# Designed miniproteins, single chains, continued (3), part 3

Each design is a single chain, and the fold is of that chain. pLDDT is the mean over its residues in the fold that is shown.

## One batch from the design tools (miniprotein)

Design m8073
Fold by ESMFold2-Fast:
Formats: C-alpha cells, sequence, structure tokens
Structure m8073 (fold): chain A 78 residues (1-78)
C-alpha cells in the first residue's frame, strides 16, 4: 500500500531527521514530482498504460527515491 509506505516515511522523517533535514527531503520530493510528470504522460499517452496503474508506478518510483534520500540524510555527517 503506497499510502502506508508514505505514512511510514513521514513518521521516520519526523522521528529521525532534524527540521532542516526534513525541509531537504521535502524539496527532493518536489523535484521528483516535477521529473515524474513527463514520465507519467509518456506511460499513459505513448505506451497506453492505464492511468491509475501509471500513477501507481510513478508513485512507487518517487517513494523508492525518497526512502533512499532519507537513508542518505541519516548517513551524512551533520
Amino acid sequence: DLEERYQALVERAKAELSEEEQRELLARAGELAREAEPVLKELVEVKGVDEEEAEREVAERILDALEAALDELLARRA
């Protein structure tokens, strides 16, 4: 469940990241969403993927990338 994954990510970020690091993660989420727009259009319009399925695939990619970004923030030196 993508919603459950998103909630888990938000809870981890609030528990483990500083307010500044949370802002970095939010900025990264915005960048990923902008980059995802042409991918979503290509999946639906060019490849004929169902819109709901294409949205799910794009959301999974964004969540995977955000989870990786959270892990990177936790591994960084202050």
Scores: mean pLDDT 79

Design m8074
Fold by ESMFold2-Fast:
Structure m8074 (fold): chain A 88 residues (1-88)
Amino acid sequence: MKEEVKEGDRFVVGYGPNGEIKAIAEIETVSPNEVNVTYWYSDLLEEAKKKIEEALKEAGLTAKSETFEPLTEEREAEARALARELAA
């Protein structure tokens, strides 16, 4: 995950036992202290929410709205690409 939360930041927040992506979150800035969070998930939504809430708190941000969407194959591929970049 990124240490600093900004507009357009994406977080891979849920991994299964085999490293499978289960949940991702995307942050959109709506004001200097408020963000919208979109979760794409197949599992581990509660764990994902806790990780994002912690990251937002550390960044001094508040979630103004949350949306929940199913994790699509396309979004999972994007999340895997992001995870590889963060690991490199």
Scores: mean pLDDT 69

Design m8075
Fold by ESMFold2-Fast:
Structure m8075 (fold): chain A 80 residues (1-80)
Amino acid sequence: PLTPEQKEELVEAWKNGISDEELLRLVLEIAKREGFPEDFIKWLEALLNKDESVPAEKYAAAGLIATGLIVDAEVEIRRA
């Protein structure tokens, strides 16, 4: 999983008005560097390389990632 420092870096970049596409690229670079699951890396690469992807799809993915970065540890706690 992402470290608190990596999560804060991504959240701050997103708050500073980088595009959803740039957020996805930052997550992809961190995921590759940290050895994230291949499925996740392939999903991000496919999303970034889709010219026909509507902005809403990239926005939804970026929002999901940002929310997950903020609350990922709490998902298990809320369900437990």
Scores: mean pLDDT 60

Design m8076
Fold by ESMFold2-Fast:
Structure m8076 (fold): chain A 93 residues (1-93)
Amino acid sequence: SAGIEELRRLYEELRRRGVGDAQIEAELLKRARSEEERRYVLELMVEDGVRAIEEAVDATIRRQLEAQLARARAAGDEERAAALEKEIAELEK
C-alpha cells in the first residue's frame, strides 16, 4: 500500500542519517494509520533487533577471545597466544 511505501522510505532515510532504533520505531508508529501499517513497522524493527543480537553475539565472542589471549600472554603460552591472535584476525574479515 501507499502508506507502507511511505513508512519504508522514511525508515530508510532515518537509518541512512544514523537515527537510533527506538527513535525510528517511535517516528514510524506515529505515522502508522492502520493495523497493517503498525504490523509492518513492528516486523521491520524485529528484523533490526535480530541483526543487533547477531552483532552483540559477535562482539561477545571477540571479547571472550581477547580475554583468553590476555590469559595466554600472562601464562607465557606463546603458541596459544598466536592461535588466538589468528582467530581474532579471521573474525574481522
Scores: mean pLDDT 82

Design m8077
Fold by ESMFold2-Fast:
Structure m8077 (fold): chain A 71 residues (1-71)
Amino acid sequence: SFGDRELAREDIERALELAEESLRRGFDVSLASAAEILLVAARINGAPEEEYREALERIRELIEKGEELAA
């Protein structure tokens, strides 16, 4: 249980990093997709609701900015 929570937190951190990298590259769709997948995996693995919610909001903001750059 504790190991799963630690991995879930690591997945959140990596998801945020991937989303930021996607935006830095002018919206790399593969990195944006990987960020979303890792965020979902973190939630399934029992990431704290507050940390998940904050990451979800940040990733959505980064993806929206990326979509604007790609448009």
Scores: mean pLDDT 81

Design m8078
Fold by ESMFold2-Fast:
Structure m8078 (fold): chain A 72 residues (1-72)
Amino acid sequence: SRTNFSPLQKAILRILGQKGEMPIQDLIDQVSQETGASQQTVTQEINNLISYGYLNEKDGIISLASFEEFAA
């Protein structure tokens, strides 16, 4: 569903926008270090963004999903 991004979700999207794609464990570690959120909290937010179609994960590699209407 459409929703406003939280500060934590914005940090996730910003880092992936800069890197393109990366191992999910590296993303979790970097977001946790920058935001002070626990790795568990970061992992949950990543899973939420995947479920909403904003992120794509394959074989532990995570990237921004290509989509049209949900990004608007």
Scores: mean pLDDT 78

Design m8079
Fold by ESMFold2-Fast:
Structure m8079 (fold): chain A 79 residues (1-79)
Amino acid sequence: SMEQERARALVLSGGALMAREGLVPSDEEVAEGVALLRARGLPEAAAALEEMAELMREGRLEEVLELGEEARKKLEELS
């Protein structure tokens, strides 16, 4: 659905913004966010949060920023 696509894109865009500021979410913050997104019926956004957090933890910043840029373009299309 458009709501799921928007939620996923917001998660990826937010992760990229954090990465640009040199911030990495804690394992506890990721687990809480994943649980919240699943409880709200947004499993694709939850999976995106787990993927983004893993890339950030591994220091794969180029991939994080690429996903964030693709998500930003998607959000413009959904506006």
Scores: mean pLDDT 86

Design m8080
Fold by ESMFold2-Fast:
Structure m8080 (fold): chain A 76 residues (1-76)
Amino acid sequence: SAALERRLKEIDEILDWLGASPSQKEAILEKFRKEPLSNLELLRLIEEAIPDITPTQVTAIAIRLTGLDFDLDLES
């Protein structure tokens, strides 16, 4: 579906941003194609696949996956 295709693209962009290898990206994307994961399950899968991931990166991924508008731009 179009929604699944857009989600796969978002995941691909996130993994590219994290510096994931092509093999890591394919493994995660294939798993998601077979059984679409919740945001929490997907986040855990990414953390397991990329053990060097920082808490800041985890937070950024969570925000992007949920599509939540968090005001983090330090407005004065």
Scores: mean pLDDT 73

Design m8081
Fold by ESMFold2-Fast:
Structure m8081 (fold): chain A 87 residues (1-87)
Amino acid sequence: DLLDRARRLLDRARRALDRGDYDTAVRLATRAVRLARQAVQRSRTRDSLQTLQDGLRLLSQALRQLGRYDDAKQAALQASRYRQQLR
C-alpha cells in the first residue's frame, strides 16, 4: 500500500521531470521518498529499499535541474547508502 503509492508518485515525478516540470518533479519525488521511508521502517525489503533509492535518485536529478546542488548532493548520498543496504 505505502510502497504502491510511492511507486505511483515516482511514475508521475518521472513524467514531470521528462517534460521539464522540475518543481512538480521535486514535490512528487519528495512525497514518494517520504512514503518509501515509511515502508522501509515498517518492513525492510529489497522492494522498499529499491523504491527509496529510486525516489532519492529522481529527487537528486530534479533538484540539480533547479540548481539546488547541495540538496541534490544530499539526496544522491542517501541513495548511495540505501544501495549499499541492498547488498
Scores: mean pLDDT 86

Design m8082
Fold by ESMFold2-Fast:
Structure m8082 (fold): chain A 115 residues (1-115)
Amino acid sequence: GVEAARREAAAADALVGGSAGLVGETVVTAISAGGPEVEASGVLTAEGGALVFTTVNAAGERVASGVAARRVDGRWEAVARFGAVRLESDEEFEALLAELRAAAGLTDAEVARAA
């Protein structure tokens, strides 16, 4: 229905256009506006995508938000997301990205093709 199509469009926009609707508004705005040091990392393939956005606050702490989605019938569908989460280490960041990749059903071959 219309509601489902709208959710799919919002998920697709977040992955390919950077919509504030699926990730923290502050993080998405900072990325689009070229604000404080913001890092966007992730994988996009024909089958799925996983994106993590990170920034560093005034205390030097890393804050992350992310989304994972799959292509279903030619559209992006969000399968997992998280709001702002404080990271204690680089390993924690890599673990979150790996979790989102797994949620999106991305294979090692698909990830290699995206690089």
Scores: mean pLDDT 57

Design m8083
Fold by ESMFold2-Fast:
Structure m8083 (fold): chain A 70 residues (1-70)
Amino acid sequence: MKSVDELVEEFKRKAEELKKSLDVVEFKKEMSKLYYKYIDEAEKVGLEAAHELKKKLDEIVEKLEKELEE
């Protein structure tokens, strides 16, 4: 079972790799898939873990989307 911090670090790393490798359309598609996959994994840990992860992932997604929009 992974901690919330481990899930955040893995998501951030994978999101940064997607940003480097994909165009904006494919990036948003793959990011959506990655996001829900990690939320599902956190729900197996518990409601508190899922809430905390969602908050941190939403922040990461917002930052990356702003960078793509310039």
Scores: mean pLDDT 78

Design m8084
Fold by ESMFold2-Fast:
Structure m8084 (fold): chain A 112 residues (1-112)
Amino acid sequence: MIRDGEELLALGRKLLGELSEEEKEELLAELPAILAGLVEFLKDESSSLRFQAIYTLYLLVEKLGKPAAEAVAANEELMALLEEALSDPDEGIRKGAERTLERIREELGEAF
């Protein structure tokens, strides 16, 4: 589980780089705990932490593909927070949420 903003930034930096197949398998195994941590950051009063959480979530879906999209879609609380983020005061968070939801739909082969 990601416990603080430093761990969140470290994960984001890792996801920007090239991931080995072993690293992808490890991330998929830890994904439920990672998503639980992202739920906490998306509820944070800090727009910086919410932005970092949205961006990290987008990269997880992009790098891990359909299995990550399925795990996010199955997490009702996380999906509700993504929908709420479409109305966030911060424009970057709104755009990040829109792109994240679009990427999830693309990976699942669903038209919404």
Scores: mean pLDDT 82

Design m8085
Fold by ESMFold2-Fast:
Structure m8085 (fold): chain A 65 residues (1-65)
Amino acid sequence: MVTLEVEVNGLKITVTTDGRTTDVRITGTGSQADLQQAQQMAKVAALKAMRLALEAKRRALEAAL
């Protein structure tokens, strides 16, 4: 399981993934523009976390060959 925390304009973004299921939580208060920016950053963080989990699985498969 991978957990990433990012802060944007006072909004805290928490992304948790096990490579199959991804949970994204945004906490705090801000303007609509701040929320939109936080959602974009959450998407980037989620993709990064998923990529890391998939790379670990790929290495495990290569070792099993």
Scores: mean pLDDT 77

Design m8086
Fold by ESMFold2-Fast:
Structure m8086 (fold): chain A 84 residues (1-84)
Amino acid sequence: SFVDKVVEEQAQEIIAQTYPDADREELERAFEEEVRKYIEAVEKRDYATADKHARLAMALATHLVGIADRYDRFFAALADAIKG
């Protein structure tokens, strides 16, 4: 869909600007770190910081697993971080 293309393009632009020349392993570590920072910000009720980290985590998830699986990857990472 048009929305899917816009989301993919925005994710690509964010990743290119934030993590220039990063390989897949670096992006996977960055994704886990952004999910962790999102949880910490939510626990502190710092919603501006939480929004920043959620947006970057979703861009990373879109890049790593694609648009169809991005939410499943993000919520799985949230569940893992909260449980352990």
Scores: mean pLDDT 86

Design m8087
Fold by ESMFold2-Fast:
Structure m8087 (fold): chain A 72 residues (1-72)
Amino acid sequence: NNLIEQLTELAKQSKDPTLKRRLEEIVQRLKEGADPYEIADELDELAREFPDVPEPGILAGVLKLEAAVKRL
């Protein structure tokens, strides 16, 4: 899915090894069918730890909106 592709590309472009590893772990969990709200919380945590990297926070918001729409 596009979100997995976007997170995979972000991981490839990440210079920080901690950020790269955590993004790779999130991608793997999404592929395994993890709860989208749980993943969004992990992306929000990454946004707090890496404030100069806006993508995790943006993608967390997108994932929360997509999950909420699917529940309607």
Scores: mean pLDDT 79

Design m8088
Fold by ESMFold2-Fast:
Structure m8088 (fold): chain A 76 residues (1-76)
Amino acid sequence: MEEIEKLKKEYEKLVKEANELFEQIDRTMQEALEAAEKGDFEKAKKLNEEAIKLYSQYTDLVKKANELKERIEKLK
């Protein structure tokens, strides 16, 4: 039972980190859209590149979280 609690805590941490990254991605994409609307295409390009990088990190965290979720389910 102790092992399940440790995995759950790790899963919760990964979910929190993924949610935080998702919020950063959303904010960065909104800033990119605003920059493009104002004609600042260089700023929009940099923000889009940043959002792509954050999205890559987000997908990695989601994969780790899903792996932990499967492990927790098997231990029940």
Scores: mean pLDDT 83

Design m8089
Fold by ESMFold2-Fast:
Structure m8089 (fold): chain A 104 residues (1-104)
Amino acid sequence: EMARAKRLAELARRLVDEGRTLVKEGLRVAETGTPEEILRMAKRVEEMAKRLTEMALSLESEAAVSKDPESRKVLLEAAKLARDAADEARTAARELLRQARKLL
C-alpha cells in the first residue's frame, strides 16, 4: 500500500513540476507574445489546471479507501500539492486572458 501511495505521489509531483514549468512559460508568452499566442497559451494552462484538479481528486479518492494512515498522509500531501498547482495555473490563465484583451 505504501509503495502504491509513493508511486502515485511521484506521478503527482511530476505533473506539478510540468504544470509549474508551463505556467512560467505562459507568463513569459504574456510579456512577448501576440494576442493569438497568449490565447493559445491560456487554453494550455487551463487544460493543465484541469489535469491537476483531476489528479488531486484521484489522490483524495485513493486516500479515502486506504487503510494505512501513513499511505493516506502521503496521498493527501500529494493531493494538496496538485490542488495548489491547479490554483496557480488558474490564476495564470486569468492573467493570460487579461493580457490578451489589452492587446486586442
Scores: mean pLDDT 88

Design m8090
Fold by ESMFold2-Fast:
Structure m8090 (fold): chain A 66 residues (1-66)
Amino acid sequence: MQENAIATGKAVGRLMKVASEAEKKDPEKAKKYRELIDRMIQLVAEKGEEGTKEAQKLADEAEKEF
C-alpha cells in the first residue's frame, strides 16, 4: 500500500530527472516526459490505490521506451 506510493514516487522522480536531462538535448521529448508525470500524478489523485498501480505500470513502460 504505502510501498506502492513510495515506488510510484521514485518512478516519478526518475522520470523528472530524465526529463531534465532531455531538456538540454530534446525539449520536445522532455515535454512528453512531463505530460506523462502529470498523468501519473492525476491517476494517483483520482483513483488512489488503483491509480498508484496504474501509474507504476505507466512509468515502467515509459522508462523502457526511454
Scores: mean pLDDT 71

Design m8091
Fold by ESMFold2-Fast:
Structure m8091 (fold): chain A 82 residues (1-82)
Amino acid sequence: SESQENIEKARELLLKVAEYLKADKELLEEIRNAKTTEEIQEQMAKLFEILEKYPVKEQEEIRKKENEIAEEIEKEEEEKKR
């Protein structure tokens, strides 16, 4: 379903962002195990708490990286539709 595809894309995005931030193994495992929209939102909140500890300029760079990762995931989705 489209909802399930959105959950998978969100999970992949969060996992790649967490890896970029060098998050601990426990958080990475929680993201990998997230199966519902609610669980994905919980993991987003945890990553946001990590992000807010960074200086503003570093937060801007992280957001830019998140956008780049999101674009790569969307390109993979387009290839799947072919």
Scores: mean pLDDT 77

Design m8092
Fold by ESMFold2-Fast:
Structure m8092 (fold): chain A 62 residues (1-62)
Amino acid sequence: KKYENAAISLAKAAIEAVERGDLPAARNMVKGARLFVEKNPASDEAKKAVETAEEQLRRAEA
């Protein structure tokens, strides 16, 4: 639960960073969120949140 909440919070923060154009912050937050998901891979909600953030960052950097 602790790692799940951290992953979801970081993923949401990363999406907000992408939306404001702060790509360096978004990259750092996405990396952190992915690590938390890897420590607790059973959380589908956390996985989906991180995948959404990763996709938005990828599109913004394309």
Scores: mean pLDDT 77

Design m8093
Fold by ESMFold2-Fast:
Structure m8093 (fold): chain A 89 residues (1-89)
Amino acid sequence: SVELSEEEKEAIKRLLELLAPAARLIAEEGVEAAIANSPPALAEAIRLALEGGDLEKVKEAIKEFVLSQIPEPSEAEKKILEEALNASK
C-alpha cells in the first residue's frame, strides 16, 4: 500500500476530478463527444492526435494539456493522471 501526504491526496483528487469527466466521456460516448465537451485548446489537441488514428496519442495529448495547467506537477500527480486515462479503456 502507498501512503500519501494530505497535500498529495488533495492534488491527486483535483487531478482526477479534472480528468474523470473526459476519460468517462471517451469510454461511454467516444472521442467525438469528448472533443465537443472539452475546452477549445484541449479539444484541438485531441483532434490533432485523432488525425493520426491512434487512441494512445489522444491520451497523451490530454495528459500533456492537463499537466500544462498544473503548477509544478509532482510524480504522484503524473502517475495518477496516467491511471485515470488508462481507466478509459
Scores: mean pLDDT 60

Design m8094
Fold by ESMFold2-Fast:
Formats: sequence, C-alpha cells, structure tokens
Structure m8094 (fold): chain A 86 residues (1-86)
Amino acid sequence: MISKEEAIEILERAIELAREAGHEDTVRALEEALELVEKTDDPEFIELVARLAERIIEAIEAGDRLALEIETGMLRIVIGVEKLIS
C-alpha cells in the first residue's frame, strides 16, 4: 500500500512531466488530485490516484496520446466522485 507522502511525490512528478510536454488538461487534473490527496486520509483514494498518476507518467514517456487521454479522463471521474462523497 502506498503512503500519502509517496502518492504526493508521484503526483508532483506526473505534474512536472505533463507540464514539460504541454499537456495542460492533464496538469489541471493532476493538480486538483494533489489538493484532494493532501486533504484526505482515505487510503483507497490515495492508492487509486497514485496508480492513475503512474499510468499518466507511463503514457507521457511512451508518447501514447490515447492512453494519456483515457487516464486523464479516469482521474477526472475519480476526482468528481471524491468531491461528491467527501
């Protein structure tokens, strides 16, 4: 299980890579996810967000635009659900 601190590090790295690659929509989603992770103690949410951020990193490094759009979309859904239940 990933710690909150490790999740924050993964999110910060994902934000840096997305920003360098010019993926502004992905940067916005990751920044919003980071704010929610910092405020939550929900280990399932923290782990899910960290896994999505890792998949975003993989998509950027592979140059896979479709995978990046899918993973960003999933992150946006997860953020939306968390805002409704928290």
Scores: mean pLDDT 87

Design m8095
Fold by ESMFold2-Fast:
Structure m8095 (fold): chain A 90 residues (1-90)
Amino acid sequence: MKIIDEKVEYDEEKQTLYSYTVYELNGEKRTLELEIKFDPNKPADEIVLTINGETTRFTSSDESKEIYVVQAAVELSISRKLLEEGKAKK
């Protein structure tokens, strides 16, 4: 796997995390886009994930489901940064 492009931003006012990564795997270029919306007062009405051009919405009627999605996004963001910082340069 080779990371071609990467961008991560967090919008504090909108409580939204954006992540964009382009990578190549077995000669194929793929795009990973994450957009996660947080509700500071209540569970999020919807959480949007875009993966390889496909968008999925989650209804947070179960708070554990919301935590799973947030955790996955955070882990992906952290893992990408650690791989970039440590893998080739260390």
Scores: mean pLDDT 56

Design m8096
Fold by ESMFold2-Fast:
Structure m8096 (fold): chain A 74 residues (1-74)
Amino acid sequence: SAAEEAAILAELRARLEEVVARGRAEGLSYDQVLLRMGEVVREMIERHRLSDAAVRRALAVLAELAAQERAGLA
């Protein structure tokens, strides 16, 4: 359902924010943080069999957080 996909996307955002925070704490490079974020997105898509629309939204969340992290390095 749309409500279930919204809840999954909220969990995805929280997990990606945790990956970014842990990566900063561990001194990881931008590329290493992106790799870990990509793995979380892939696992969530596969586990929940997300619709094409939900996959696009998940990738948009990853792109948003990646852009914010990239800006923080400038």
Scores: mean pLDDT 85

Design m8097
Fold by ESMFold2-Fast:
Structure m8097 (fold): chain A 99 residues (1-99)
Amino acid sequence: MKELEEAEKKFEELEEKLREKKKELEELRKEHPEYAKKIDEALFEVEELEGLALIYKGIANILKSKGDDEAALEEYKKAIELLEKALKVAEEAIKEVKA
């Protein structure tokens, strides 16, 4: 299923972007210790959302292994939405620290 392959690729791209944003937040935490609590709270929320996204990715992979590509796609869409929410949390925290 082409849409499932596109969803898998989008998940990988979002996971890479999130990894970069998490590194930026960790660097900002060292440069701006006055924002440490705010950055730690943002990183905690990001990690919770990322963890949940990985659970949905796991479910999608199980469904794909059973030949249920449509159900796998729906679970990947949930995983992608969670990673997009995690990115927004990270980006907003970065913006607030840099403002």
Scores: mean pLDDT 89

Design m8098
Fold by ESMFold2-Fast:
Structure m8098 (fold): chain A 63 residues (1-63)
Amino acid sequence: SAADVAAAGARKVLESGGSSRLAGMIAGYGAIQLGASAEEAKRAAVRGGASPEDARLGAEQAS
């Protein structure tokens, strides 16, 4: 699902040494592009390890 892709993307960014901001931006933007709502994208990115604020910023950029 879009939420699963977002969570996996956030985890991979963080495991690779990326920032919480980058993880949230990539997960939020990607989930919205795959048809998730902004709230679903934010929750999935947070589940993947991004901060709530960074997840929100990613979703807003896609909306």
Scores: mean pLDDT 75

Design m8099
Fold by ESMFold2-Fast:
Structure m8099 (fold): chain A 91 residues (1-91)
Amino acid sequence: SALELAREAARLGDEAAELLEKLGDKRGALMAGVVAGMARIVAGVAEIAKEPDDPKLTRVAEKLLRGARLALERAKAGDGEGAREAAEKYG
């Protein structure tokens, strides 16, 4: 569901932000945090939506999840710039 996808995106975005903060990449951490924040907004909208399987909400949640996953993968590789680019492209 859009809600489950958005919650996962927020979780992975938070993990990326925490890792980038530990690495001293404040800009990367901020951008990963923005993706997580946007995912929380989408999750909140999905929770109150009368149609929880709205294809538009699902598509936005899937995009944010892809961005969060890629940002976390790049952050784990020590690529803060790549993590930021992932967040910008999918946020």
Scores: mean pLDDT 81

Design m8100
Fold by ESMFold2-Fast:
Structure m8100 (fold): chain A 98 residues (1-98)
Amino acid sequence: SKATEEKLQQLLEEARALVEQARALVEELETASPERQPVLYTAAAILIAGAEFTLDLARKLAKQLPADRKARVDAELAALQAELDAVRARLRALAAAA
């Protein structure tokens, strides 16, 4: 339905924005002073959790789509999940290096 597709598009846009914001914070964390590192780490972790939650909601709604539309959305979800996983891995590496 159009309503399901519109809600899915909104969730995908929200997830992308959260992933991009988390990536920016992780990049800032790499050059941050020791005093700023805890707040940037916490902020990045919150954004990562928010992106995971949003992607889970999008996956649930995608189950309601026709097969052709579902395949396209599943591919976009997989790409966003891979980007999110990369940001999380980078954050974990920075925490381990401290």
Scores: mean pLDDT 89

Design m8101
Fold by ESMFold2-Fast:
Structure m8101 (fold): chain A 91 residues (1-91)
Amino acid sequence: SELEEKIKAILEELQAELDKLVAKQPSKEALRKAVATEILKLSEEEQKAMTDKELQARLAEKILKTLKEKVPELPEELIKEMEEAIEELRK
């Protein structure tokens, strides 16, 4: 429960930053759908089996991978920020 709430908080933060950057981009809807699809691929059992740190890092990695594939014009600054956040989660 708490772990799920932490994941949602991270996703909301990432979505808020994405909304700021993609406000003028036509593929905003496709981006959100792709992110949601990657999250749903994680089983409830797998999420519970991982530590908060590991689960958050893996979820963020899947999101970043999806963003790079679906939104090739994604700002390099956002990519670096996400990579840095993932690295911090692994510490």
Scores: mean pLDDT 56

Design m8102
Fold by ESMFold2-Fast:
Structure m8102 (fold): chain A 65 residues (1-65)
Amino acid sequence: SAEEVLARLEEAARQADALGMHSVAASLRLFAEALKQTIATEPERVDSVVRAGQALLARVERLLA
């Protein structure tokens, strides 16, 4: 769900900040804001953005582990 992806993006951003990867954290937060805007303005595009976020999170979460 979009809410799950938003929660995972914020958690990944916190972990990136803890590792000193502040640019990665900022990019993750920008993606979260883009997803929030899509939910508010273009709900028909939410599924595509959620899938993109899931793919991004799979890669980032592996790097942060």
Scores: mean pLDDT 84

Design m8103
Fold by ESMFold2-Fast:
Structure m8103 (fold): chain A 55 residues (1-55)
Amino acid sequence: MEFSKEEIEIGRKVLEIMMTENLSVPEAAKKLKEEEGIDLTPEEAARAMQGFLDS
């Protein structure tokens, strides 16, 4: 499945939170929901992060 530009940007944010805060993907997804209102499941967050890394 092709990754959207929005999904790639979300993946970048997930990875940045993971690297900066030393969090897992589910924890980074929860933080994004709390700080930016982005409602993601852990699976969606992992997929978005992979899309960013493959970009």
Scores: mean pLDDT 77

Design m8104
Fold by ESMFold2-Fast:
Structure m8104 (fold): chain A 67 residues (1-67)
Amino acid sequence: SREKRIEEGKKQLEKNKEVLSEIANKLREIGDKLDKGLAIGKALHKETGLPGIEAFKRGMDLAGVGT
């Protein structure tokens, strides 16, 4: 029946909303780690004289951001 198909569609939409919310939360966490990695990398470059690329890589590794 049409009512059953509409109800199934509503349930799928709510499931999709939950998935999108979880993806948004994970992207925010990744963004926070990237910001932390950049800050660490800049500090390493400034304080230790490491080349920018090397300091950036170490900052990302320390923040838990893999390649």
Scores: mean pLDDT 78

Design m8105
Fold by ESMFold2-Fast:
Structure m8105 (fold): chain A 70 residues (1-70)
Amino acid sequence: TPLPVPPPTAFLPADAEIRAAPSPDAPLVPLEDLVVGEGVFPLWDGHLWPAVVTAVDAAGVRVEFLPPEP
C-alpha cells in the first residue's frame, strides 16, 4: 500500500508534532520557536515529512510540504 502523501500545504494545530529533524526521537519544535521560512518535519499520518513554515499564529502553523527526494 503506498504511503499517504500530504497535501502541498496544510494548517497544523498548535498541538501538532513538529520536529527539527526527520527522526521520531528528534526534539519537538514549540510553536513559539517556529519562524517563517524555517525547515521543519511535521508528523503527517504517522510519518515525518520535510516542510517549510509559511505562517505561525496562536492557533497553529501553516506549512508547505516539500516534494519527496527520488
Scores: mean pLDDT 75

Design m8106
Fold by ESMFold2-Fast:
Parts: sequence; C-alpha cells; structure tokens
Structure m8106 (fold): chain A 90 residues (1-90)
Amino acid sequence: TAAVFARVEAESAPLAEQYDKAKTLEEKVKIAVEAAERLAEALREAGHPLLAEAVRLEAEALRAELIDKDPERAAELREEARRLREEALA
C-alpha cells in the first residue's frame, strides 16, 4: 500500500543517514536491525506476516554473526528466513 511505503520511506531516511555516519560495526548493525524492524512492521501491517518474520530473522542473523560471533546461529536464522520467504510465495 502507498501509505505503508510512504511511512517506511520517511522512517528509513534518518536511519540511512545514521548508518553512513556510524563508525563502529556495532552501531552499523544496530541501525540495520532498526531499519529491518521497521520494514517488518510495515510488511505485517500490509498483510505479509511471513515476509515480516523473514526480515526480522535476517536482522537477528546479522547480529548473531557480527556482534555475537555465532555463525552457526546466524546460519540457522537465515535458513528459517528462507523457508518463510518460500512459504509466503506459495
């Protein structure tokens, strides 16, 4: 929906600027996760709950890989996100 996209665009613009200014990996990951959470909420409101959850899991995987240093957990989360995306398209 146009209203959902307009809201995501407006909310994402400040996050994109913060990402460009962030110097630490932790700050960049935090901003990326916040952007993903906003996108997931917009997708859920638009009636795409499986895609919303897939986006959220991808963000969690990024944190697990880069912050928690847990590549096995990141791989599990990405595989779950992939399955949710496949289900959403079925």
Scores: mean pLDDT 77

Design m8107
Fold by ESMFold2-Fast:
Structure m8107 (fold): chain A 96 residues (1-96)
Amino acid sequence: EEEEIKEAIEAAIRLLEAILPVVEKYDPAAAEEVKKLIEEAKKNFDNLEKAKEAVEKAMYLVRELVAKGIGTEEITAAYREEAARLEAERREREEA
């Protein structure tokens, strides 16, 4: 559903924002590109296809850095921590 796609995009943006400081520490140029893509996704929230494309491009840039061993442990840790928070919030909503 459209609502599920929106939720996925919001989750992806939150994950990207959580790892952004680590990316900036190791690769400021890549961090700047990720920032632009996050802004593009937020700007195009009324066009889910464009918003999805923007977050996918940002995730691809992060995966390339991780694949090259750049900040891998810190990026992975920040990603997992934020993903766990998102899951906890989802469970809390289901309980409530």
Scores: mean pLDDT 81

